Designed miniproteins, single chains, continued (5). Designs and how they scored, part 19

Each design is a single chain, and the fold is of that chain. pLDDT is the mean over its residues in the fold that is shown.

## One batch from the design tools (miniprotein)

Design m16637
Fold by ESMFold2-Fast:
Structure m16637 (fold): chain A 63 residues (1-63)
Amino acid sequence: LARELAERLRGKSLGEAVKIALEFAKEKGLDEEKTRQLLGAAASFARGRISEEELVERVESLL
């Protein structure tokens, strides 16, 4: 699950990453708070501020 999102986010721009993460949150039925955290993680990854490993860990904590 978290790994699937990480694969979708590889090489994406900030805008594309946020869109993909929002679609993923809707598919998984995440609440507003978890969605906000997921969008933050995706944005940080797209900006190169966190590793793919850190992204996966953050996403797994939300599932």
Scores: mean pLDDT 81

Design m16638
Fold by ESMFold2-Fast:
Structure m16638 (fold): chain A 90 residues (1-90)
Amino acid sequence: DIDALAAEIRAKIAEVKELAKKLLETAETLEDLLFGIGALLRAIGLEFDLDLLKKRQAAGADQAAIKAELLALQAEADALLAELKERLER
């Protein structure tokens, strides 16, 4: 279900934002601080792309094309979450 996938990705983007903010508050190194800033900017970009895909879906765009782009956004969100969790857990 495309709507369920989009909702899952939106939840992951929200988690990226929260973990990135936590990393910015707790960063002990310049490396972690810069990663936190980058993760927040990338999360904003992912949210923009997700909202654009939802608008394209509502306008009748091909579902297979929308699903492929959603899976790419999910992969990027998952990669950001994995790195943020690793940096926060120490």
Scores: mean pLDDT 87

Design m16639
Fold by ESMFold2-Fast:
Parts: sequence; C-alpha cells; structure tokens
Structure m16639 (fold): chain A 92 residues (1-92)
Amino acid sequence: MKKKEEAEKIVKQAKEQSKELLERARELYEQAGRLDLYERDEEGVKQILKKAEEEAKKGNVRQTASYSSGAVIEAIGAEVEGRLLLERRERE
C-alpha cells in the first residue's frame, strides 16, 4: 500500500514539472516555426509518463522514479531545444 502511494506521488510531481516545461517549449517552438518538433517531444514525454503510471500501479517505486525522471529530462530537452531554435531563427 505505502509503496504504491509513494510511487503515485512521484508520478504526480513529474507530470506537474513536465507540463510546465512543455508549456514553455510549446511557446518557443511555435515562435521558431517548429510546432512539428513540439508535437514529437510532447508525445515522447506522454509515452514515458504512461510507463511511469503503469509501474506506479504495480507499486514498483524504482522503475516509477526512473521513468518519471526520464519524462522530466525529456521535457527539459524540449525547452532547451526550443530556446536554441528560436535564438538561431532571430539571428539568421
């Protein structure tokens, strides 16, 4: 019981962090004219979070934390890439 509750808490936190990062990434990719890349990255994060939720339902805290961290890292990557694409577009 407690392991499942802790795993579900990890997923909830990762969803909130990923959502904030993806909202920033969407704005940056849209301004850069690359919403196609945003859609790719959003789907990638969504698939990783789905795996985290499946592991959380099993009470597998370690795998839940691994996938949850992966989703946040992917969302960070999307925000960084969006920012770099926008900077490149504004200069060239």
Scores: mean pLDDT 87

Design m16640
Fold by ESMFold2-Fast:
Structure m16640 (fold): chain A 94 residues (1-94)
Amino acid sequence: SLSDIMRRMFDISSRFTRGEISTSQFGSQVISVMNQAIPMMDPSNQQRMTQLQQQMQDAIRNRSSRSVMQTIFDDVVRVIMDSIQQQRRRRQRQ
C-alpha cells in the first residue's frame, strides 16, 4: 500500500538522519521506493513522481548537498500523501 511506502520513506529518512547511510545510498533507496510507488498512483501523481525521480538521480550524479536531497525527499513525501488522500476520497465515494 502507499501507507507502507510512506513508512519505508520515513525509515530511510531516520537512517539518513542518524548517519547510518550515505547521501548516495539515501538517494538510491528513495529512488527504489519511488519505483515501487509509481504503479500505485494516479497518472497525474505518476508524472509528478517521475519528475522527482529524475531530480533525485541528477542530485546523486552531481553529489548534491544533504539539503538538496532532503528537499526532493520532502516533495516525494508530499506526492505520496496527495495520492493516499485521493485514493481515500475514491473509496468514500464508492
Scores: mean pLDDT 83

Design m16641
Fold by ESMFold2-Fast:
Structure m16641 (fold): chain A 73 residues (1-73)
Amino acid sequence: SSSDLSNVEYAEELLKQGKYEEAKEVAEKLVKAFPRSVRAWKIYVEALKKLGEEEKAEEFIKSLPEEIQKQLE
């Protein structure tokens, strides 16, 4: 929906501004609501990496459907 796109764009803007904790929180809500949203997962994983949670990011990537994993590049 339009609302979901706005939230995704908001989370991307938070990442761009260095607000990684806020980006993580917004993206976490998005991936829980829309677990097949590649764009939301990309933001969530990037926020985790920026926060120094690389191991946690790797665990989540491994647990994702193959379709999503392939699109995370």
Scores: mean pLDDT 80

Design m16642
Fold by ESMFold2-Fast:
Structure m16642 (fold): chain A 68 residues (1-68)
Amino acid sequence: MDEERRRHFERAAEVGSSLSPVPSPDTPVSDLLAQTRKNMEEAGSKDPKLAEDMKIAEELRKESELSG
């Protein structure tokens, strides 16, 4: 069941959170954005469906910014 898998991921995330350092406020926002974008592009290169979803999200954001 997906619920069981979700529980496994929650436990893994809990352990990961205890190991992973929280984002430092001293870290430049530009670096955080660059890191996030690299991670997204890397994930997209592995899964074309994920890349498509990311493109749709970016287009929506771009249109919102252009209109606003």
Scores: mean pLDDT 60

Design m16643
Fold by ESMFold2-Fast:
Structure m16643 (fold): chain A 77 residues (1-77)
Amino acid sequence: MLEELIKLIESVKDASEEEKEELIAEVERLHAEDPSAVELALELLEKKKKSGEELTKLDVEIALGVALIKRGVSRVK
């Protein structure tokens, strides 16, 4: 789960190394608080990748945002 989501973030072409590091840190923090939110974010991104769409930084941010809202976790915790 966590490792697979990190690999997807690293595969994003439109994000800088610094932006990828920040996203990975956010995902690791989220996994510590609610592993189910990480599973949901991964599922959303895998569905996009399966459709043949190139994953963007915005896709990652949307997937994390949707997972946080559905699981009731605050991004500022």
Scores: mean pLDDT 76

Design m16644
Fold by ESMFold2-Fast:
Structure m16644 (fold): chain A 74 residues (1-74)
Amino acid sequence: SLLEEIEEFIEWAKKRLPTLSPDDQARVEEIIRELEELKEKYKKAEGMEASIIGFRMLALQGELETIFRQQERA
């Protein structure tokens, strides 16, 4: 499910936080906080609201993946 995917990804990101620069750590922590808030809203949301929250969670997951991908290239 989307919730399980997001939860697994948050745990994956938290374990890798120490490998990032201080600026990237701060941004990743901000994204994780927003994802945790959206996850709680998603559990209570229905219809169009659930779809909007789901799309926002996927967008934030993509931003997180981009940050870690850039570190792998450095």
Scores: mean pLDDT 84

Design m16645
Fold by ESMFold2-Fast:
Structure m16645 (fold): chain A 87 residues (1-87)
Amino acid sequence: GSDELVEEIKKRLPNKKIMVYRADEITVEDLLKAIKEAEEKGYDILIISFKATPEQVRELLKALRPLFEKRPRGSKFGVYLVPDLEE
């Protein structure tokens, strides 16, 4: 499940400060707030675990893409999306 993948990501990045955000439902606004909070608190990596359909994941990725493109080049902050896919 998503919890196992979250723990694997943590194991692969042992020297990074990691924030884990877990939710059953997530909106673009929730993702943006979590990203901002992680950056403001000095985390290196944000892992977001949530339930979504493949269509919802696609829409979230489209909404987030312009924000990643607007980030300063050379930012080492990483975001991992870990969806538990719903039917």
Scores: mean pLDDT 71

Design m16646
Fold by ESMFold2-Fast:
Structure m16646 (fold): chain A 104 residues (1-104)
Amino acid sequence: SQSLIDQGRRLLDASRDYFEASTEEAERIDRSVGEELRRLGEEYVRQMQDLVDAGEANPASAASYLEQVRQLHLELLSQANRLLTRAERLRKEREELRRLLEEL
């Protein structure tokens, strides 16, 4: 059970690192999307932390809690990718609008 809890903690730490890096990249591209990713990432990290804490409090259920942490980690990766794609799209649209304005 301690090994499963330690795996959950490592996955939580990896999720935090990925979330911070993805948020910084998104904010560099589009501030509003970066802020949305930060808010979502903080919520996912909070949920993962709660699950790790629950696993520590109930070691008999640690495997179930670890699986839930893994699912939240995958959801966070998916959401971060979606928002980074959106940030790039908005950046491209802004560049196209600037070019149009320069031509007027």
Scores: mean pLDDT 82

Design m16647
Fold by ESMFold2-Fast:
Structure m16647 (fold): chain A 72 residues (1-72)
Amino acid sequence: MEEIKKRIEEAKKVADEALKSPDPLLQRLGRMMRAAAETAEQALKDPKYGERIAKNAVELGEAAVERARRLQ
């Protein structure tokens, strides 16, 4: 739980920085990362399986950003 919360906050920070960039690619990556972080944050509100869902959401967001960076 604690580590996932930190990863969510870090992802939001990275997303905010990317969204401030005038580069359309960085803005797109920022939106993807922010969506993943928000999904994970909402998932954590569920005490039953929120941790698993949040972890998967963050991992999928991170993987999507990596894929987008490589695919160009």
Scores: mean pLDDT 73

Design m16648
Fold by ESMFold2-Fast:
Structure m16648 (fold): chain A 91 residues (1-91)
Amino acid sequence: DKLKKELEELRKKSLEELLEYIEKNAKEFGEYLAELYKNEPELLEEIIETLLKSGMKKEDLIKLLEKMLEALKDDKENTEALKELIEKLKK
């Protein structure tokens, strides 16, 4: 599936390159992660695990998600999903 291929591409990027790409495309990534949270939570867990294994600290991941949340502020459905994801990551 297309989502599986996107995950494989994310794994191949360096952590620095991945972070810069996500920040530049915060709205699109926020929408993508929110959709995964609702429809494919197993794939979302795999993405999160991949980012953490790549050396990303949990605090940095949370900050990145908060930046996505701000970019999606006018999209209430996707902001709710990201808020739930952030809460799960905090505890």
Scores: mean pLDDT 75

Design m16649
Fold by ESMFold2-Fast:
Structure m16649 (fold): chain A 81 residues (1-81)
Amino acid sequence: MQQRLDLFREFARRVKKLVKEGRWEEAERVAEEARQRLVELADTPGEAAALRISVDQVLDAAKTAVKNEKEGKKVSNVGTV
């Protein structure tokens, strides 16, 4: 259980970073790899399904956050990065 949680957390961090950096293809590749690895580490088919959904949710949330930053951008030239 703990090993799967650690793998999921590491995956979530990597995907969020890659999506934010514009590396969408790498983020999707990492998500696919994580789905396969987490399914192999699952104790039951139900846990495997839940882990796959969680991986997809992290990837989707990261993409949505980046999209919302672009669409919700009020001022693009008032601050420095």
Scores: mean pLDDT 71

Design m16650
Fold by ESMFold2-Fast:
Structure m16650 (fold): chain A 93 residues (1-93)
Amino acid sequence: DEVRKKLAEARAEYNARITALVDEAVAAGHISEEAGEEVREILLSGVGDEVIEEAAELLRKAGASEEAVEELRERVRAIHEEFLARIRELKES
């Protein structure tokens, strides 16, 4: 129960970080509000390279620059790696 609670907290933190990252990219003008909404839905649907690549492909179709796409990919991967490290640590406990 305690581990499940901490896993839920880690997921909520991950979701908040992904949402903030996408909102920042929209605010900076790197992606449209519509593309940001779709990318957020994709990124929050799962965890892993498959989800990151789906989001990247959608951004390319929406007309985002390759630099903006690559920056978002790297930042999402960093958040994802931190989330997976947190999950591994909680499972060890």
Scores: mean pLDDT 81

Design m16651
Fold by ESMFold2-Fast:
Structure m16651 (fold): chain A 95 residues (1-95)
Amino acid sequence: SLLEKLQSPDVEEIKKAAEEFAKNLTEENYPEVLKALSDVILTGTEEQVKAVVEALLKNPNLPEKFKKDFLQSLIDYLKRKGMEELAEEVEKALK
């Protein structure tokens, strides 16, 4: 499943799963998707976190509620973890 791929040690599998989740994001399913992505971001390596974030930023059709609720919190989290370059990429995507 996509959830199992997000927990993969293979960064390419994580990237593919995150891109698939991003493509399928809707107002109805986004809370479940947010939980899965948040779990990877909170527990993953820097490489895994970067793969998930970059996959999300490639989707031009992210729901507005997702941008408001998740991406803003993600910026704060990334800065606290010292991932400043990645945080700047997220900030740029919100402009």
Scores: mean pLDDT 75

Design m16652
Fold by ESMFold2-Fast:
Structure m16652 (fold): chain A 86 residues (1-86)
Amino acid sequence: SHMELERLYAENRARADAEAQRLQAEGKHVIRVDVDPEDPAASRAALNEGLRKLRELAEKYGPDQVALVVSGVPGTGAGVDPAALE
């Protein structure tokens, strides 16, 4: 149901918040991106902007010192390792 999907998105956002806080506590610079699965074009634009910022921070602080946390997609909320991006 739509209400159940909203709950899953709220849970995903809460996990993303917790993951971002954990990564920041580890000394990493965290970039957060919220995507809308109902708007793939806007989601792609938001991800591309997040990846651009991730690259800039990785060049400044080193790739091990930065992370990207994505929310808005069920099952997403884990940090993205810039070294693991294709």
Scores: mean pLDDT 75

Design m16653
Fold by ESMFold2-Fast:
Structure m16653 (fold): chain A 81 residues (1-81)
Amino acid sequence: SRAAEEAKRDQEIVERGQQLAAEILAKLSDADRDAALQRARQVVQDAMSNSDGLNEQQLVEAVAYSILGNELLKEKAAEAA
């Protein structure tokens, strides 16, 4: 069915985004964390404001930077505790 095909495609995009986020986070130095958080916010905001829709690569990047931004924010909150 089309619903099953769409779900599979969405899952593949999410998995690619998760992998990209993990790769970026693993290579990220402490000095680059604030810049990475700002970039993550910008990429997610740009994706949300796109009225023409996102291509597959843009969807993967939006997922990746959404995950990255959430993880960096979580780490910052833990450091403040």
Scores: mean pLDDT 80

Design m16654
Fold by ESMFold2-Fast:
Structure m16654 (fold): chain A 70 residues (1-70)
Amino acid sequence: MIDWEEIERAMNLIAAGVIAATLDPEAGRILAELAERSKDLAAVREAIKRVMAAGGDAELARELAEEIEA
């Protein structure tokens, strides 16, 4: 049995970890927390892509987390 939600959550957490290690630890931490808590894995993935494209902007990460968790 393939748990696609667990795989997608793990991929989001890995991407957040890469952001934390290479771009901004705060942005990566915000995205990792979002990935662990949010059930909207697709929205989390899009947030990670946008933050990565912005070079690890922690303020953007916070804004996107607030939007998804609202």
Scores: mean pLDDT 81

Design m16655
Fold by ESMFold2-Fast:
Structure m16655 (fold): chain A 71 residues (1-71)
Amino acid sequence: MEEKERLEKYLTPRERERLRDMLRSIVDGAEKMGKKEAAQKAREAIENDDYEGFLKALAEMGDGFARRRLE
């Protein structure tokens, strides 16, 4: 919960919209890689504005993007 408040302080609404667009594209790629369960969790995180949950789902897929963001 505290992490969500911090993300809102650093991201403008416009930046959040742009981020969602990018995240949806990444999720589509993950589904094509056969990571269907993690991709579904990522979609749910996007719809719930849970960016942290989305990163955790990407990390489960071993995605380089998520690993760099969590570092």
Scores: mean pLDDT 64

Design m16656
Fold by ESMFold2-Fast:
Parts: C-alpha cells; structure tokens; sequence
Structure m16656 (fold): chain A 86 residues (1-86)
C-alpha cells in the first residue's frame, strides 16, 4: 500500500541519516526498487492493481518488470525506474 511505501521510505531515510529536505532523487528510486523487490511477490492481485493505479509511470514499469521476472535484482529495478524517468 502507499502507507507501507511511505513507512519503508521513512525508515530508509532515517537509517541513512538524511534530512527530508536533502534526499537525493536517486536515493528515493533505490528505496522504491528495494521495496518492490521485497513486497510484490507477496501481494495478492487486488493489492498489485491498487499499487499500479497509485504509482507514477517509472514505478509502474518497475512493478511490471518484477511481475514478468520475479528473480529481477534491485539494481535492475532501479535502472528501469531511472531509464523510464529520462
């Protein structure tokens, strides 16, 4: 859910010792890629549909890539997000 993503994002920011106003965009994409890698395989179809509907295009492409290849790495997911934003 969007709440679980926000909680994972906040936890990662706190762990990295960054302030909210100093967060690099690349850091946010790494957190998103890691979250997707850990959670998508555990989601039911309704949760996946809601995640896709509430995700921007770069994140949506990463979700679709993970659904098509469950073995895809966090680094590959991050690269998909970065490429889709360009």
Amino acid sequence: SSKEWLEAREAAIEKAGLSEEEIPLEFLYEVAARYLSETVDKMNPEEIELLLENSPEPIRKAIEAKLNDPSISVEELKDIILEAEK
Scores: mean pLDDT 72

Design m16657
Fold by ESMFold2-Fast:
Structure m16657 (fold): chain A 82 residues (1-82)
Amino acid sequence: SEIKEKVEELIKEFEKKLEEIVEKTKNADGDTIRKELNKLTPLFDEIQELIQKLPEEERKKYSEKILELVEKMIEKINSYYE
């Protein structure tokens, strides 16, 4: 499915951007962190919109993967600012 391929491409881009934010925010102030995280919103929304076009089973699978990526990256960012 072209939609499935596009979702997988966007998830890879999302993961890459999360890694870039982790690197940028290591030495950044709180306002910069918030601004960088907010930049993820358009890409996240695009992924969610495409996922909604997939069958329920696949929708759950991709949503879970995105949640896992976000959770891991947020934990890593938080570890820099304890």
Scores: mean pLDDT 79

Design m16658
Fold by ESMFold2-Fast:
Structure m16658 (fold): chain A 66 residues (1-66)
Amino acid sequence: SAREKALELAIEYAKGLALNKAKALGLTPEKIEVEIEGDKITVTVTSEEGEVTVEVDLTPFLEAFA
């Protein structure tokens, strides 16, 4: 359960970062992709005019629930 909570918060944090960056660049989000590899979360926001990718380490979120 602690890992599930950490993962949920880390994904929402990463999505927030990617969407805020896309908005700051004036991009209209068309697609949001989330990839999880071990303790690494990658979120990619795609638009017709460009792409934004952010990477977040799960470790700090796991420590918060330790």
Scores: mean pLDDT 81

Design m16659
Fold by ESMFold2-Fast:
Structure m16659 (fold): chain A 77 residues (1-77)
Amino acid sequence: DLAARQAALQAELAALADGVEANRDTDPARARELERRGAEVALEGSRLVLEQAPAELKEEGLAKLPAIVEETRAYFA
């Protein structure tokens, strides 16, 4: 169900954030990779919320998502 998927994504984000902090000083490359994965998980969470939203909000939000995805990928390039 949606609630279970959202809870799983939140747990994954928390684990990735902990991994970033654990690696920040000793392995910056690993920390950056975990930050990139966190951004992708956050975008997937946003998509799940938008897919379950009322039609008006869903269409507007999903139309904006590709630009946010592109900006996020450019940041980590």
Scores: mean pLDDT 77

Design m16660
Fold by ESMFold2-Fast:
Structure m16660 (fold): chain A 60 residues (1-60)
Amino acid sequence: SHTEHADGAGAAAVAGNGETAAREARKALPGSPEHAQRAAEAGRAGDGVTAARHAALAGK
């Protein structure tokens, strides 16, 4: 499910919904806390591409 949450984070951030992007990025937490944290921060900043990449890395 980490990849699905990473995709959700990226899509939400691109749409300008940083709150949803950050929430989805946190759901990838079991992988890598550093990447999950970076994804949440990028999502809040509206950088959907960076958020999706870091969330995906958090799930690996």
Scores: mean pLDDT 66

Design m16661
Fold by ESMFold2-Fast:
Structure m16661 (fold): chain A 76 residues (1-76)
Amino acid sequence: MEKERQQKIEKVKEELEKKLKELDRRLEEEQRRFVEAVRAGDLERSLRAQREIAELLEERQQVLDQAQQEVQELLQ
């Protein structure tokens, strides 16, 4: 039972790491777009990138919260 629980926790961790890597990649891309837009004086493009960054950060937090809840359920 304990070994199966550890394997499930490790699976949650692996899935979390994969999701975080993809979100971090998208965040880096949008941060680059934001910086480029600011440098170009493109306010509309900078605001769009800022909104995308905010949405990605919210998604990142939701993914972390979900993984934490799943681990807590496995520890019960």
Scores: mean pLDDT 84

Design m16662
Fold by ESMFold2-Fast:
Structure m16662 (fold): chain A 55 residues (1-55)
Amino acid sequence: SIEDEIMAVINEALRLSEEEMRALFEKKIAELESQGRLDDAAALRKAEEALLKHF
């Protein structure tokens, strides 16, 4: 599910610098958008925004 995919990205991102984290999210969002999964891309973008609010 997209929720599991979001959690996997977040868990990977928590081990990265802020800059590397942003790059990871941008890459994954672009992959979803290229697949036409626009709603999933929007959900991942919201997850990035929520995570970055704590930095």
Scores: mean pLDDT 82

Design m16663
Fold by ESMFold2-Fast:
Structure m16663 (fold): chain A 80 residues (1-80)
Amino acid sequence: SPVDDIYVTALEAGLEVEAEYHPENFDKYAKEIAEEVRALAERHGNPRLLELADQLEKAKTPEEKIAVARQIRDEWLKES
């Protein structure tokens, strides 16, 4: 889906913007992204995206969560 493609490819930038401009909301925003990626993974039957969604939620720093978002993008683009 073009909407899913745009969403996944924008995750890194979205997390970077939230970390810079709304750091107080960052953990909530990252959790919401992890839930959306988990739903996407279930819909597409991609167990690697499920693992990455879990890693995004469990990561402790913004830098770690942003790095996982890059891996989610790369996994998605590999599937395409």
Scores: mean pLDDT 83

Design m16664
Fold by ESMFold2-Fast:
Structure m16664 (fold): chain A 108 residues (1-108)
Amino acid sequence: SRNEELLKTVDEQIELLEEEKKKNASDKLKVAELEIGIEVLKLVKKEIEKTEKDLSSEELRELMAKALIEVLGAPPEIKEILERMLHSGSTPEEVQALEQYVNDVLKK
């Protein structure tokens, strides 16, 4: 099954990120980036485990994007902008709001 192969790949990636986190324990920024990646992959794994249908590459990208938004703790407004952008494109105002949010998250 494609989903079984995806689950194996996700588990292997989580293990690699956990090892990198241990190697970089003194680098607070690197640890934070790795922790975000690990939590995103854990959420993606849970969603793959819930589905009985083999995921397309597009569906997998959508799951990864949604997981990233959730891990970053994005407000509902930013989540709605990102979901719209994935399906129908975005306005310049929506792009600017998203860029501002990303910059604010990265500064913390």
Scores: mean pLDDT 70

Design m16665
Fold by ESMFold2-Fast:
Structure m16665 (fold): chain A 57 residues (1-57)
Amino acid sequence: SPLEFAKKRAEKIAEISGLKVEALEDGTVKITGPNGKEVVFDPGDLVEVMEAVRKAS
């Protein structure tokens, strides 16, 4: 299930980064940075995950 995978990934990214992270119903993940900047990405691509954390920070 893409949504279940996204939820587990979002939890791990939130724990590691300290940022606000939520899984969306389409199986993507949204990070909200301290300035309110939002980044949506595919949690299955590790490069995209790292880029999203960097952009949101």
Scores: mean pLDDT 80

Design m16666
Fold by ESMFold2-Fast:
Structure m16666 (fold): chain A 77 residues (1-77)
Amino acid sequence: MEEAKEHAIRAAKASVDAGNFKAAYYAGQALHYLDEGDLDKAIESFRKAYDAALQAGNTEAAEHARRAIELVEEEKK
């Protein structure tokens, strides 16, 4: 859980640094859903952050979003 939140924060930071506010917004929204315990909505928001980062070529932000998705999916097992 905490590791997924750390990757969410890193995805948001990398997105802001790249000027990709759409990816940053979705990464922040995913972090909010993690805090609320809504893992399904967190994954949906991370997927949107990942797609927005990929479309802009922001590889670092996309990789952190992808890693957060993997970690949250493990928490659902």
Scores: mean pLDDT 84

Design m16667
Fold by ESMFold2-Fast:
Structure m16667 (fold): chain A 85 residues (1-85)
Amino acid sequence: SEIEKMKKEILEEALKVLGEEYKPAIERALELLEKFREDKAAGKNLEKLAELQERLKKLSEEYENNDDYAEILERYLAILEEVEA
């Protein structure tokens, strides 16, 4: 929950920095995050949710002082889509 909220906030900051050109990628990431939130509420795909939380936590630690929002966004999308698959 906290990690999901934090990632949404990072994606919102990425949109401010990167601008409208990256809006479709950011919207896709937010869409996938909403799907995972719905799955959690339904008690569905709990193993995937645990994997997602761990991977996003590691990504957050890796990029905590990194301002390359384009790279961060691409890594978030890759994680979200890989776990969803």
Scores: mean pLDDT 72

Design m16668
Fold by ESMFold2-Fast:
Parts: sequence; C-alpha cells; structure tokens
Structure m16668 (fold): chain A 70 residues (1-70)
Amino acid sequence: MMSLADYLRTVLRASDEAIAELEALGLRTVADVLAARPEDFRGVRLSREADVLAAWLLTPEGRARLREFL
C-alpha cells in the first residue's frame, strides 16, 4: 500500500517540507484526507505548495485519485 507521503512525493512531486506541513494538520493517510472537510482548513496558514496540494486533495478528482491507493 502506498502511503499518502509516498503519493505526494512520487506522483505530485511535492517537497518534504510541504508534506510535513500537511502531516502537521493531521493529513498523514489517505483515510485522513477522505475524512477531511474544506472548513477544517479555514484560516490555516500554509506555504503556497502545501496550500495548493491541500486544495487539490479536497477536490472530487483528488479524492478519486487517492482511492486508487487504498
């Protein structure tokens, strides 16, 4: 099973710093992302890279892509 961190690093070419920012928010597994709501990120300050990644992961397409790694 591919971890969320491995997916972000390998497929989305995310930096380890951006991945660490998402993990600090509790987004460590695919299940965590699928359970997350957009409002859970209201007012959270992230780097540009982490912000773009979080926004994409919460889209219908992002969620569908992550389900391939469950």
Scores: mean pLDDT 75

Design m16669
Fold by ESMFold2-Fast:
Structure m16669 (fold): chain A 95 residues (1-95)
Amino acid sequence: MEEIEKLMNEANSFLLQAKDLYHKAKELLSSGSEEARKKAVDLYNKAIELAEQSIKLFEEARKLAEKYGNETAVEAAKRMIDEAEQLKNEAKKLL
């Protein structure tokens, strides 16, 4: 349980950072300037990297939860992986 919690918390930290950068990038794109667009691309790329890191950690947490028969933790990890994948795909669409 403690190891699963640690992995979930670390993964969630990366996902929250990815969401923050994604939202900042969207705001920059709405300004319409060339300068803002370049900054938005950099932030989307960073958001994708952080989302990929979160997916890796949630996958590790899911596998560990499956090993210990913790169905609630398995479901939580799968949901968070789906959320991180969705964020990654949306960010890639805007590049």
Scores: mean pLDDT 86

Design m16670
Fold by ESMFold2-Fast:
Structure m16670 (fold): chain A 95 residues (1-95)
Amino acid sequence: REELLKKIEELYKKGLEALKKGKEDEAVECIDELIKLADEAEKRGDFEVAELCYEKAIELAKELLEKSKDKIRAIAVLLRALGDKLDLELKKKKL
């Protein structure tokens, strides 16, 4: 849905700005919201929207890993996003 896609883009941009300003906690909140939107889309069978949300969350998590002082937290966030995307891909291949 157009409104949902706009919200995803706004969360991604908010996360990027938070990372640029050193607001790591705000960036993690944006990543968490993107993962939540992906889970909700996946539950509804909207795999394209779920994939988009996971891809945006992974992009933010990679930026977080590069910029973060807490590398362990950043790695954990990235692994969560990657794992959730992998689970989605496995569900899409179910016969």
Scores: mean pLDDT 81

Design m16671
Fold by ESMFold2-Fast:
Structure m16671 (fold): chain A 76 residues (1-76)
Amino acid sequence: MNPNLQKLAEEKAEEYVREKKGPGVQIVSKKVTLDYDMVEKRHVYEALLYLSNNTWAGVLIDAATGEVLDYKESSS
């Protein structure tokens, strides 16, 4: 595994969440895992971010391209 790709995916997920929630949202904790998406038939980074307002955001990122494939938010 290339650690630079995982770091880029982590940074991409944080940037995407900040764009959606605004620059004032604080990320309390994050988990980024490399997985294989059986539906999309590709390796993906699954980024799960827990936010200071007791919500979470999930970002799915293509491991080869760094493209955001999916985004989900919890309700407060």
Scores: mean pLDDT 76

